# Ledger of designs, part 27: designed miniproteins, single chains

Each design is a single chain, and the fold is of that chain. pLDDT is the mean over its residues in the fold that is shown.

## One batch from the design tools (miniprotein)

Design m981
Fold by ESMFold2-Fast:
Structure m981 (fold): chain A 86 residues (1-86)
Amino acid sequence: MLKEEALKLAEKAREYLERAVDVLLAAGARTAEEAEAIPEAVELAEKAQEYADKAAELAEKLPEEEAKEIKEYILKPVAEGAARLA
């Protein structure tokens, strides 16, 4: 079921982004420049983006209402992570 696959990828994206944010906070990073200096956090954020892209690609094949749910799961974790660093 494509919706379940897309949601699982979105969940993985969220998990990687949350881990990236936690690593940044543990290191005391509060700015984008400090965030870029922490390789582990950068790697986790890159994995989050990779899973988000995969989930978005699957979402395009779904009905609009289901795609909207997945976009909120993909975009919301990314936006929340960015806001927490800014």
Scores: mean pLDDT 71

Design m982
Fold by ESMFold2-Fast:
Structure m982 (fold): chain A 102 residues (1-102)
Amino acid sequence: MKEKIAEAFEKYLKENKEAIKNYVVGVILEDGFDEDLAKEFANKLVLAVSTEYNVEFTPEQKEAIEKAIVDFIKENKDTLSKLTPEEFAEKLAKKIKEALEK
């Protein structure tokens, strides 16, 4: 089950890598780190992956994934603009997978 969720996020992030990176760097990080926009983005990303790949999350999994997404953006705010869309997608997918394994 956890592997199926991790694979769904990896696929979604790879297919949407440019749009997602552009939103995170261009909107969430435009004037520094906007925590409310980061939380809204995390919630929308979880909903999009759930809908597109027909995967279900427990409340605990959803919370862990959303926290991992927000933490990833916050911790890497000074470097994300320097990553390629591919590198961005790979690093975020890895962070989500690690959050699911806890």
Scores: mean pLDDT 84

Design m983
Fold by ESMFold2-Fast:
Structure m983 (fold): chain A 57 residues (1-57)
Amino acid sequence: HMSDFELKKRAEAAVRLLRETDLSPEEIARLLGFDSVEEFEKALKKYYGKTLEELRA
């Protein structure tokens, strides 16, 4: 789906921000156009199979 492609791209950017910056999950979600941290975490789980904390480890 086209929405899957866009979610994947947003998740890729999110992983970079989680690894390269100390921005909060709320700030990263806002920057990438997620409506909530819950939506943001669902996208990460869908494309990377990991939580926010696992991706920062």
Scores: mean pLDDT 75

Design m984
Fold by ESMFold2-Fast:
Structure m984 (fold): chain A 76 residues (1-76)
Amino acid sequence: SERLEGEIELALETMKTTVEVKAALKEGNLEAAAKALREGAERFRRLAEEYPEIREEALRLAEEYEEKAKELEEKA
């Protein structure tokens, strides 16, 4: 199922982004954390294009991550 493949890819990218963000935050590097969130959002947008069945979920996550990145950039 393409939907299942999309859900798995979305979960994997979410996990990768979370690891990168947490690593940056532990180092006190807000700029690196914001960058990781923006890169994650771009990957979610690409998944939304590749897997239409998870498009809404992927785009929602992308918007959330972009907003979090903006918040961190304002504190950096």
Scores: mean pLDDT 87

Design m985
Fold by ESMFold2-Fast:
Structure m985 (fold): chain A 64 residues (1-64)
Amino acid sequence: MFEEALALAEAAAADKTDEGLALAAAVAGILRSEGRPEEAARVLLAAARAAGDEALAAEAEALL
């Protein structure tokens, strides 16, 4: 299950669109609501790196 969420977030962010990043954030939000904050942080980190968003990547790393 986590690997599917991670792959979806990476694919969405790789499109380098605002919509793609929003989708990755929604996936991470679902993981947080399910009580999986570490996995949510890893999804955000993967998405931030795929999109080249260094600020978001640093924030996600701080959560790990």
Scores: mean pLDDT 70

Design m987
Fold by ESMFold2-Fast:
Structure m987 (fold): chain A 77 residues (1-77)
Amino acid sequence: LDDLTPTERRVLSTLADEGPLSASEIARLLGISQSTVSRALKRLESKGLVERDKKTGKYRLSPRGEAELAAWVAAAL
C-alpha cells in the first residue's frame, strides 16, 4: 500500500469488513464527519483502491484494494 493516513486505513478496513457502504454509512460506523470520510474516499479512489457504484452511491474495495489490503494484513501478522 502507498503511505495511507490513519483515516484512509480505517475507511479501507471498514469497507473490507462491512462490504459496500456510502460515505454517510462509513462516517456513522467510524464516528467521524462525512466530509472527512468523503475526502479519504476521494484519495483512495484516486489511488485505485476503492470504486464507487454510480447507481447506489456506495463504495467498495477495487480488486487492487482487496489484494493490497490482504498483503498488508499478512505482512503485519
Scores: mean pLDDT 78

Design m988
Fold by ESMFold2-Fast:
Structure m988 (fold): chain A 78 residues (1-78)
Amino acid sequence: SAVVAGARAFAERLLGLVDAGDFETAARMAEVAARGLRERGREEQAEALERAAEAARAGDREAFREALERFVALVEAE
């Protein structure tokens, strides 16, 4: 699915930003994507990215990875 491929590419992009130490850009991208998902009624996917943004702002790499894994799993379940 192009949608699943897009979600995986987005998660990989965010993980790359965090690996580079750019937690601020990762958080902002997750926040923007979460807003768009919430506006479209994708509440669980939005919550996963909101958790990712919170983890990035806290500098919590483990929580960030777990939130992105949940986001991708939710997209795959559709």
Scores: mean pLDDT 90

Design m989
Fold by ESMFold2-Fast:
Structure m989 (fold): chain A 65 residues (1-65)
Amino acid sequence: LREEIERLVREGEEALEAGDYEKALELYMEAMRLAEQVEMSPEEVARLVGNTLRVIGEQIDKELA
């Protein structure tokens, strides 16, 4: 499960770097959903939440407001 979360975060980062914000958001949201089923460190959760909020903010400000 943690390995799946790591994979989703990595794929999300790749999508974000490619400018595919919708894909990055979906991948980060999926990772967060899985993270709710495991105990993660506060730092891991903060990093995941921070990345998700960054992607959401970019999308909402531009097209998804």
Scores: mean pLDDT 70

Design m990
Fold by ESMFold2-Fast:
Formats: C-alpha cells, sequence, structure tokens
Structure m990 (fold): chain A 86 residues (1-86)
C-alpha cells in the first residue's frame, strides 16, 4: 500500500498538487495504522490527510478547522469504517 501511495504522491507533486500528495501519504499511514489495530493513530492520520486535501482544494483555514471538528464528531463511525471486515 505505502509503495503505491508514494508513486501516486510523486505523480501528484509533478502535477503541481503537493498537498494532495501529502494527503495520499497520510491516508496510507492511516490504513497501515488501522491494519495494525491502532484506530486512534489511524483517525489522527485521516484527520491530517483531510486537512491537506482541503488545503489543496483552496479551502480557508476556518473552513478546514470546521471540517476537522465535524470529522472528530464522527470518530466512532470513522473507527468502524477503518476496521477491516473479517
Amino acid sequence: LRERAEELAKELEEKGKPDAAKAVLLLAEALEAAAAGDLEKAFEYLKEALRHYLKELGKSEEEIKKALEEFEKLKPEAEKILKEEA
């Protein structure tokens, strides 16, 4: 997963989307943390990935903050989504 994310991140940087590249790398770290059973770290990495993604979309710092606060309210649901189905 991380190797594929690194390849995609390089492509995004070449296309002039450095924050999207960071978001992809953080998403890969979130998925690795979730696979290891560390849902708290997975959630934090997802939150940072969301921040960088919204920054790439040109959202203001206030809009990003509000989005992250709403995402934190969804933590119990996000933890369920991050769990791999057996």
Scores: mean pLDDT 75

Design m991
Fold by ESMFold2-Fast:
Structure m991 (fold): chain A 68 residues (1-68)
Amino acid sequence: STPAARELRALGEELLRALEEAGREEAGEAAVEEMRPEAEELKENGGEEDVRRLLLEALRRALERVRA
């Protein structure tokens, strides 16, 4: 697996744990809101490498948001 794919999986698993601990509805809304800037970037620039990097950054920020 690529390093980016492994990091995406690890961050996704951490986010799922954080969502379970915080309560899925409110934490899910916070995570989506945090990821919105990267979602807008993906709409404009659809390169595969950019997609993975933006998803990694979005997941990190979403995880921090949910844990805050």
Scores: mean pLDDT 65

Design m992
Fold by ESMFold2-Fast:
Structure m992 (fold): chain A 57 residues (1-57)
Amino acid sequence: MEELKKKAEELFKKADELYRKAVEAINQGNVDEARKLYDEAMELRAEAFELQKKIEE
């Protein structure tokens, strides 16, 4: 139980960090880098969301 919660939290934190970096990359004009970071962030967020749904349900 606790391990799944921690894993979901870690995935959310990592996704949030990547998303933040993607926004910064866009602001700096690094569109290719921003896209890569954004895609990875969204993938991790989806995984975290699935884990959290299993825990909360």
Scores: mean pLDDT 80

Design m993
Fold by ESMFold2-Fast:
Structure m993 (fold): chain A 83 residues (1-83)
Amino acid sequence: AAPAPGTLGVRELQIYLQSLGFDYIAVDGDAGPKTQCAVEKLKAFQKAQGLPVDGIAGPATAQYLTSSPENSAALKKALSDCR
């Protein structure tokens, strides 16, 4: 099914996380432990940076990640802890 406006389905979120370098996550549409860990790391990152804590890459989070290579690298490092 297509994702609802303003949110990502689990599969879409997994594809996005792989694009950030979380390449050991399966794109299976299942919110397993690795996907849940990645979402929690993303929420913690959003909270630390003062971004909306929604566990998705909304416009504010995407803009922050593209504003500096260090911002993207920090999130990728946090996600690697979920391996």
Scores: mean pLDDT 68

Design m994
Fold by ESMFold2-Fast:
Structure m994 (fold): chain A 92 residues (1-92)
Amino acid sequence: GEQALQQGDYEKAIELYQKEIAEDPNNAQAWLNLGKAYYSLGDYEKAIEYYQKAIALDPNNAEAWMLLGQAYLELGKDEEATEYFDKAFELK
């Protein structure tokens, strides 16, 4: 389960996930977790970038598509968000 972290904990989590990615750049879950940390900090553009990397590694991950849609909604990109939610639904 996802826990609410303090800002300093998100920064530490980002450093940990960046280290994991440096050791294994094909770790789709680490890219997804990095995106989630940036989303929690309100950096939706960075979250989108890292969710897209996770999707490139695992395009059948419905959670990644759902999170991508949520980040686009936060940026007011409702049409793109709908496309990504539809993709997530098709995978489940």
Scores: mean pLDDT 84

Design m995
Fold by ESMFold2-Fast:
Structure m995 (fold): chain A 56 residues (1-56)
Amino acid sequence: MASAEQAAEEILKLAKEKGISLSRDQALTLGKVVLELEPELSARQAAEKALELAGY
């Protein structure tokens, strides 16, 4: 199970790879929301789902 901090770091990495401008606070919020819905996800899976929910 990933922490919200680990999910946020992976969200920022994926956003950078896709050319998406995203703040750390936005990444942390998205990571928390995804892990509340699916706490079993890895940090990478949580990041992928967070960007899908954000419309990317």
Scores: mean pLDDT 81

Design m997
Fold by ESMFold2-Fast:
Structure m997 (fold): chain A 52 residues (1-52)
Amino acid sequence: GEEAGELALQALEAARKGDKETALKYAEQARKAGEGGVPSEKGAEAAIRMAK
C-alpha cells in the first residue's frame, strides 16, 4: 500500500546519497509492507539492487 511506497522512496533517497545501510533498512521494510502484490515491491527491489 501507501506505506510501502513511502518506505521505498526513502530507500531510494538513501541509496542516491550513498547511505547504503539506511537504504537497505528502508528497502527491507518496504518489501515487508508491500507483501501483498503491490507495484511498490518493484521499487523496494530496485532500491536493494542500488544499495548493493
Scores: mean pLDDT 67

Design m998
Fold by ESMFold2-Fast:
Structure m998 (fold): chain A 107 residues (1-107)
Amino acid sequence: MDALVAAARRALAEKRSDLATSLIVQLLALGALEAARELIAEADDETRAGLLRAAAVLLRSPNPRSREIGRQLAELLAGTPAPSAAAQATYITPRGNTRVPTVEELR
């Protein structure tokens, strides 16, 4: 389990969207909902698009277990805000440097 979470975080850091998508789906299949939720919160737009495609495929599966995993994935994606949305919120109220701004930074 922990090795799979570490591998998924590495895939996200390296922008390996296909690998990150596969590892997050595997975590959901193993019942690691909290770990999957945290990884989805950290996922970039490309990885989130991959997860949406994976959820659509799983929801169309004849296997009830695969459909349940797809449903859980779709719910996590709908309930977990994209990093781009969080970045936009941060842009509205940007954090300044912890040091006093210089004249150059105020221009």
Scores: mean pLDDT 70

Design m999
Fold by ESMFold2-Fast:
Structure m999 (fold): chain A 81 residues (1-81)
Amino acid sequence: EREKLLEEAKERARKLFKELDLDLYDEFVEALENEDKVKLARILREAALRVIENDPSLSEEEKEKIREELDAYVAKVEAAV
Protein backbone atom coordinates (compact mmCIF):
# COMPACT_ATOMS: atom_id res chain seq x y z
CA GLU A 1 0.00 0.00 0.00
CA ARG A 2 2.74 2.53 0.92
CA GLU A 3 4.86 1.30 -2.00
CA LYS A 4 1.93 1.92 -4.36
CA LEU A 5 1.49 5.49 -3.05
CA LEU A 6 5.23 6.15 -3.47
CA GLU A 7 5.16 4.80 -7.05
CA GLU A 8 2.13 7.00 -7.84
CA ALA A 9 3.92 10.03 -6.34
CA LYS A 10 7.04 9.26 -8.44
CA GLU A 11 4.96 8.93 -11.63
CA ARG A 12 3.22 12.27 -10.94
CA ALA A 13 6.60 13.91 -10.30
CA ARG A 14 8.05 12.43 -13.52
CA LYS A 15 5.13 13.89 -15.54
CA LEU A 16 5.40 17.29 -13.81
CA PHE A 17 9.18 17.59 -14.35
CA LYS A 18 8.78 16.57 -18.01
CA GLU A 19 6.04 19.21 -18.47
CA LEU A 20 8.24 21.88 -16.83
CA ASP A 21 11.31 20.81 -18.90
CA LEU A 22 13.33 20.16 -15.73
CA ASP A 23 15.89 17.32 -15.55
CA LEU A 24 15.30 16.79 -11.81
CA TYR A 25 13.34 13.51 -11.66
CA ASP A 26 16.30 11.23 -10.79
CA GLU A 27 17.54 13.71 -8.17
CA PHE A 28 14.01 13.96 -6.71
CA VAL A 29 13.66 10.16 -6.45
CA GLU A 30 17.10 9.88 -4.79
CA ALA A 31 16.24 12.63 -2.27
CA LEU A 32 12.83 11.06 -1.55
CA GLU A 33 14.33 7.59 -0.95
CA ASN A 34 17.11 9.05 1.27
CA GLU A 35 14.59 11.26 3.16
CA ASP A 36 16.81 14.25 2.31
CA LYS A 37 14.44 17.05 3.31
CA VAL A 38 16.85 19.83 2.30
CA LYS A 39 17.38 18.40 -1.20
CA LEU A 40 13.61 17.85 -1.60
CA ALA A 41 12.92 21.47 -0.57
CA ARG A 42 15.49 22.75 -3.11
CA ILE A 43 14.03 20.59 -5.91
CA LEU A 44 10.47 21.73 -5.07
CA ARG A 45 11.67 25.36 -5.07
CA GLU A 46 13.22 24.89 -8.53
CA ALA A 47 9.98 23.35 -9.87
CA ALA A 48 7.87 26.15 -8.33
CA LEU A 49 10.20 28.80 -9.83
CA ARG A 50 9.73 27.23 -13.29
CA VAL A 51 5.92 27.25 -12.83
CA ILE A 52 5.83 30.99 -11.96
CA GLU A 53 8.37 31.79 -14.73
CA ASN A 54 5.98 30.21 -17.27
CA ASP A 55 2.82 31.87 -15.85
CA PRO A 56 1.91 34.94 -17.98
CA SER A 57 -0.85 35.98 -15.52
CA LEU A 58 1.66 36.81 -12.75
CA SER A 59 3.24 40.27 -12.53
CA GLU A 60 6.97 40.69 -11.84
CA GLU A 61 6.04 41.96 -8.34
CA GLU A 62 3.98 38.81 -7.66
CA LYS A 63 6.79 36.58 -9.03
CA GLU A 64 9.36 38.32 -6.80
CA LYS A 65 7.11 37.82 -3.73
CA ILE A 66 6.77 34.10 -4.51
CA ARG A 67 10.57 33.81 -4.99
CA GLU A 68 11.10 35.37 -1.54
CA GLU A 69 8.58 32.94 0.02
CA LEU A 70 10.27 29.95 -1.67
CA ASP A 71 13.71 31.11 -0.45
CA ALA A 72 12.31 31.51 3.09
CA TYR A 73 10.80 28.01 2.89
CA VAL A 74 14.13 26.41 1.90
CA ALA A 75 15.97 28.37 4.63
CA LYS A 76 13.42 27.16 7.21
CA VAL A 77 13.89 23.51 6.14
CA GLU A 78 17.70 23.90 6.26
CA ALA A 79 17.48 25.41 9.78
CA ALA A 80 15.18 22.57 10.97
CA VAL A 81 17.64 19.81 9.96
Scores: mean pLDDT 79

Design m1000
Fold by ESMFold2-Fast:
Structure m1000 (fold): chain A 60 residues (1-60)
Amino acid sequence: SPLEEKIAELDRRIDELVAEMNALQPKVEAGDKEAFQELLDKGVELVSLAMERVILRREL
């Protein structure tokens, strides 16, 4: 269904975002301020996607 496809797309995007955030960890630990800002921005996006996923799953 279109709803199941949307949830699957969100799951893929969340997994990709988590992998990107994990890849930034060594740079953040080394004191890279640009990497820290990017990690914060990705964290905000992750919360938004996770909330959208919860709402969509409730409709199944």
Scores: mean pLDDT 86

Design m1001
Fold by ESMFold2-Fast:
Structure m1001 (fold): chain A 88 residues (1-88)
Amino acid sequence: MEGAREAARAAAEAANRSTSLRASMMAGVGAVAAAAGAAAGDGAGGAELAARGAEKGAEAGREAGDEKSAEAAREGAERAREAAERAR
């Protein structure tokens, strides 16, 4: 869970610091959380957490009109979910 946990912590930290740009920040950091979780292969729980964060980030990015960040976060979430299933 190291990779996914660190990425999720970074996402939470960024969201707390950036009130005005929260939606765009969540999309970007969510994508990083998903990628880190999948790459680390820390286990199903960690990867699932990263996937949920990335999905939330993708929705926030869409609401902010940042389609590119939303797309990246969505792709990362799919990879993280696949990693979670393989870890089972």
Scores: mean pLDDT 58

Design m1002
Fold by ESMFold2-Fast:
Parts: C-alpha cells; sequence; structure tokens
Structure m1002 (fold): chain A 58 residues (1-58)
C-alpha cells in the first residue's frame, strides 16, 4: 500500500479518537488530498481507507 493511504489511515484514526464522525473524517481527508493534487483514484482509495480506519478507532 502506498504512503498516501497509510498517512490517510493514521490521520483518520487520530481524528476519530478526538471524537470526529468517521464520514466527516473521510470527507476532510479526501478534500485535503484533492487540494494537494492527488489523482481522483488516489482520493477515492484514501477516503475509503480513512473511513474504515476511523470506524475501527471509534
Amino acid sequence: MDETIERAQEEARERALRGEDPLDVAHRIAQELAAQGASPAEVVRAANASYEAATEAS
């Protein structure tokens, strides 16, 4: 798995631990990656991975 997905999952866990909703966390990470110029496919993969990580951490 590439570094972008791993970083997204780690950030998602930290945000979920702070009490953020998993869907909101995934949405925020998707927006941040898109703003950084990530491809649409990478954004989708990161959003899905982030949602899973945040849900598991909640």
Scores: mean pLDDT 78

Design m1003
Fold by ESMFold2-Fast:
Structure m1003 (fold): chain A 62 residues (1-62)
Amino acid sequence: MIEKIVEMFRAGEPVQKIIDLAIEEGLIDPNDSLEMQVAELVRLLLEEGVPAEEILERLDSE
């Protein structure tokens, strides 16, 4: 589940689509604001060992 999200993020998939998938999987609360949902996605990626630099590069692109 989380591994799929990491793969999608590293592949350059749009952040909004990754968030939608994470909501469907129950990893992100759909009642949170978009900025909070992005922050939760970042936390999930960091917990899986994705470097902060890589996360920032992808977010800046998308």
Scores: mean pLDDT 78

Design m1004
Fold by ESMFold2-Fast:
Structure m1004 (fold): chain A 65 residues (1-65)
Amino acid sequence: SVEEELKKLLISYGVPEEVADILAELAPKLSAEELADLVAKVLRELGVPEEKIKEVVEEVKKLLE
């Protein structure tokens, strides 16, 4: 499922499992653009470098295609 793949992706970039679970739960309720924006905001708050955030956002958009 998209939720499961999203959770795996986020965890692989060091996102805490609890945060990844919340984002995966919200995924079906959001558009691809809304989800990508939310993921980027969460990663910035967690201190993830902008270069890695761009990579994650690109992969998230790819999962939703």
Scores: mean pLDDT 81

Design m1005
Fold by ESMFold2-Fast:
Structure m1005 (fold): chain A 73 residues (1-73)
Amino acid sequence: SKVELELRLLLFEAVLGSIEYMIERLRKNKAAAEAAGDEEKKAKLEELIKEEEKERERVEKEIEELRKKIEEL
């Protein structure tokens, strides 16, 4: 049903918001590590950012597919 798809879209949009917030936090921590000369922490934060960006792309694709299904109803 359209309502079920709209609720799923709402949940995925909330997940996307959480991922975006995490990426911003990680980027700020990476900038702080760079300023402190903490190369190990910077490298680990870069890895975490890449992982979160990959997950963001995955969730964005799910949202696009849900939006298409809703538009077809």
Scores: mean pLDDT 89

Design m1006
Fold by ESMFold2-Fast:
Structure m1006 (fold): chain A 64 residues (1-64)
Amino acid sequence: GPTLEDAKGIAGDARRALGKPVGNPLDLTAEEALKLLEEALKNPEVAEKGRAAAEAGIAAARAA
């Protein structure tokens, strides 16, 4: 199933898609990853392109 590392990777991709500064995605906490993924789902363009990945990332972050 999805891992916290998978969630951090997806959150990093979401941050980049939102035009935000990118750091090392592995430095994100579970809470920071969750917030980024929820923000990505609120953006229609990001949600359309990455909804399944964002939902999997949210599940992984919550499981951590």
Scores: mean pLDDT 68

Design m1007
Fold by ESMFold2-Fast:
Structure m1007 (fold): chain A 88 residues (1-88)
Amino acid sequence: MTLLEQYDERIKKDPNDYEAYYNRGNVYMSQGRYDLAIDYYDKAIELNPNYYKAYYNRGLAYKKLGKDEKAQEYFDKALELNPDFKEA
């Protein structure tokens, strides 16, 4: 079973599993599908607006698309939610 299939099953059982959306986004990031990754990070943020990891990885996806100014907005938001976050 693929990681995407595992996360799809988690979402199907619990549509509020924001970590499953986040992890699905991470799989798309690893595949270079930054547009799809952003969509899944958006879902994670909708379900948990304080989930700083989703903001940070959304920023990474925008940076990969060459949207550095937009990426910085999301990095700043991640640091606002968790000032000790150092994965930047």
Scores: mean pLDDT 83

Design m1008
Fold by ESMFold2-Fast:
Structure m1008 (fold): chain A 64 residues (1-64)
Amino acid sequence: SKEELIKKAEELDKEAVRLYLQGKYEEAARLLEESARLYEEAGDFESAKRVRKGAEQLRELAKK
């Protein structure tokens, strides 16, 4: 269901926050990219756009 996809995406978002706090930016970015795909499949394009932008920012931070 769409609700199950959103719940899974939200759990990935929480895991990405935990990785971010540990300085694991590349791993956090990968989880946000997976989360974006689930939000898109659920039809939540605004959440998908938000977390995809977050992933791009984390990948840039990881390059430093």
Scores: mean pLDDT 88

Design m1009
Fold by ESMFold2-Fast:
Structure m1009 (fold): chain A 60 residues (1-60)
Amino acid sequence: SAEEELRELILKLIALELRKIGLELELERTTDPEEKARLEKELEEIEEEIKKLKEKIAEL
């Protein structure tokens, strides 16, 4: 159902937003340049996923 699909998408969005917060906090605490670069790449990827998911939710 549309309600079930929306619920699943919202739960995925919440999980991604929480992961984003976790990555941002870890990035602030990180002093290693290599680890910082990895975290920045992961943050970029998660932000792209969030954007795509928000677009999908908006289409419902």
Scores: mean pLDDT 86

Design m1010
Fold by ESMFold2-Fast:
Structure m1010 (fold): chain A 82 residues (1-82)
Amino acid sequence: MSKEELEIEVEIALNVMRYAVLKVATKDNPEAKKIIDKYEPKIDELIAQARASTDINEKRRLVEELKKLVDEMQKEVDKALS
């Protein structure tokens, strides 16, 4: 694994962890759960595609898209929990 590939894999792992933390933090909140449910299919798809991709440029694009969706989901969850 190249250094660049390793950095991308770390970024995938960090965003997967952020997603997992949000799911746990919102487990008992019905309003926040609706937000998770809305984003979950696309986030799961992006994680699977990013992990399966062998093209570093495509993998980077997918990771940036994943990060953007996790950031958007985080903002909506934070608003619902406030």
Scores: mean pLDDT 84

Design m1011
Fold by ESMFold2-Fast:
Structure m1011 (fold): chain A 116 residues (1-116)
Amino acid sequence: SLALIRYQEGLAKLVQGEEAFKAGNYEEAIKLYEEAIKTYEQALKLSEEKDADFWYNLGRAYYNLGRAYAEQGNIEEAKKYYKEAIHYYQKWLELAPDDEDAKKNLEEAKKNLEEL
């Protein structure tokens, strides 16, 4: 499936972005998270938005993008992307209400938004 290939490409970029973030390379992390988001959006279009797992990982990518902007002191961008993360985690939880990882990530995104 082309959608699955795009999804896997997005996940690889998300992981690379997390490695850059851990290294303190926030500019590279931002670039990789933005590429992950674009790739997941392509996967969603190819799947006609039928694969809800893409929404969860899109939420993760937005959350990580918000964190990276917060570390750079760009509070406006950080708030914007935490709100996007909250939106996609909530959208996923409508289909998977018992997903404890998604619930935890939603609460972390809300907390980080409130602490800005």
Scores: mean pLDDT 86

Design m1012
Fold by ESMFold2-Fast:
Structure m1012 (fold): chain A 84 residues (1-84)
Amino acid sequence: APLVPAEERPALVAGIRRHLEGVKKILDEKSPEELKASGISTVLFTSLGILQAAATLAGDDEVAEEARKLMEEINKKDPELQKK
């Protein structure tokens, strides 16, 4: 069973979705050079990993997969993350 109580899952999932939209907006607005130079790509990748785990624990595989796809987009824009 997920660690999150059933009554709290909708709020947690909604929170995760809001954070994913924020990450997506940053990726849409920032150039690859800006993401690398500021270290934002590393921070966003770490945050997405946590959100993916939280979505899985909440039982929402669709939101977990959305987080994974955003992580793949960050890796594509900043390949150096794979060397860390």
Scores: mean pLDDT 74

Design m1013
Fold by ESMFold2-Fast:
Structure m1013 (fold): chain A 99 residues (1-99)
Amino acid sequence: SELLASGEPIGVFKAYLLYLETGDEALREQIIALLRSQQAADGSLLDSFGRRSPVLTAIAYRLEIPDLVEAARAFLEEHAPDLLANWDKYIEDFSSLLK
């Protein structure tokens, strides 16, 4: 998907929202493959520029990726607890990005 080509958090988040709307398992697999390729030693996920991304980390946690979920949760609890607590609101607020 072109949404995933840059590895940028907004593009990946839009792809995640599209997956939630459509149930497209191939898109889910593409998101998981991207996230696994961008993991940091502290359990956070990096964007295409090597920066820690709370949004990518939250997506990894919410997709319940077995090898990433616990480290992602720990990172979010420490560094982005509001994102973790209010995830459903972020989904609702950004669902309009699906066009």
Scores: mean pLDDT 77

Design m1014
Fold by ESMFold2-Fast:
Structure m1014 (fold): chain A 57 residues (1-57)
Amino acid sequence: KWKEYEKKGEEAEKAGNYLEAAEYYGRAGEEAYAAGDLETAERLFRKAVEAWEKAQA
């Protein structure tokens, strides 16, 4: 379920593991998209990009 991946992403982000957080948020977005929840998918993919950008800093 996308909610479990979002939770793992939040845990990784709190630990400072931004690349891992980006991977979890991206996976959560894929699951939401597959379920037809396009608004949630867009939000999660945006969180993934933001986490990935923090990892590149």
Scores: mean pLDDT 85

Design m1015
Fold by ESMFold2-Fast:
Structure m1015 (fold): chain A 94 residues (1-94)
Amino acid sequence: SAAEEELEKRVLGLLSRFLRLLGEQSPEETIAATTALGREVVARARALGLSPERIAAIFRRVSDTVFEKERPHLSEEQAAVFRRVVEEVLAIIE
């Protein structure tokens, strides 16, 4: 659907910004900034009529794809921060 395509693009944009901030800010600042944007992305998806189940499924699919692609270029610490951001955003999806 158009709503799901918009969500996929917004999640890709969220994760791209996260990866850019990684190495420019502290892990705590990067997680906080990404989580704040994640709340806006989730709120927009809900406003478009997507269920929490569909939002979570799309977010997991996109974040898994990005993580697999980026994994060879991430340090162990950066990979842990990525996983923590995913957990924080999933916790927002209710």
Scores: mean pLDDT 88

Design m1016
Fold by ESMFold2-Fast:
Structure m1016 (fold): chain A 57 residues (1-57)
Amino acid sequence: MAEELLAAARAAGLSDEQLAFLREVLARGEEQDATALTEAAIREGRLTPAAIAKHAA
């Protein structure tokens, strides 16, 4: 449970729905994906479809 990542995403202005999605990713044990999504969300001030797709280069 990476509550720190969720707190950072909330501070960046993510909606409750986007925070719920990040919590689901964390619950799957996909910490790497959750971290990438949170970093992208902080940068953009929201969770983007591109970040969700996790099609990282």
Scores: mean pLDDT 62

Design m1017
Fold by ESMFold2-Fast:
Structure m1017 (fold): chain A 82 residues (1-82)
Amino acid sequence: SRVERLKKLFPDMSEEEIEAYLAEVDRRREVARKLDEMIQKLKNGEISLEEAIEEARKWAEENGDPETGERMILALKRIAEQ
């Protein structure tokens, strides 16, 4: 399991700490996947920059994470400038 693998790498961590770390990793992976999806749609002309920004803002509101939302918006703006 992922818990057993991390326990071998970080034997001083509790199982609760490892599970909390894995939850954070899974959350970060979801954010990266969502951002990649929006970037691909933006590059392919499937959505506008304004639509991508609105989607990122809605995701941030639904997940209570305005800081991650702002980071996603900045990434989308950088891609649009390329």
Scores: mean pLDDT 80

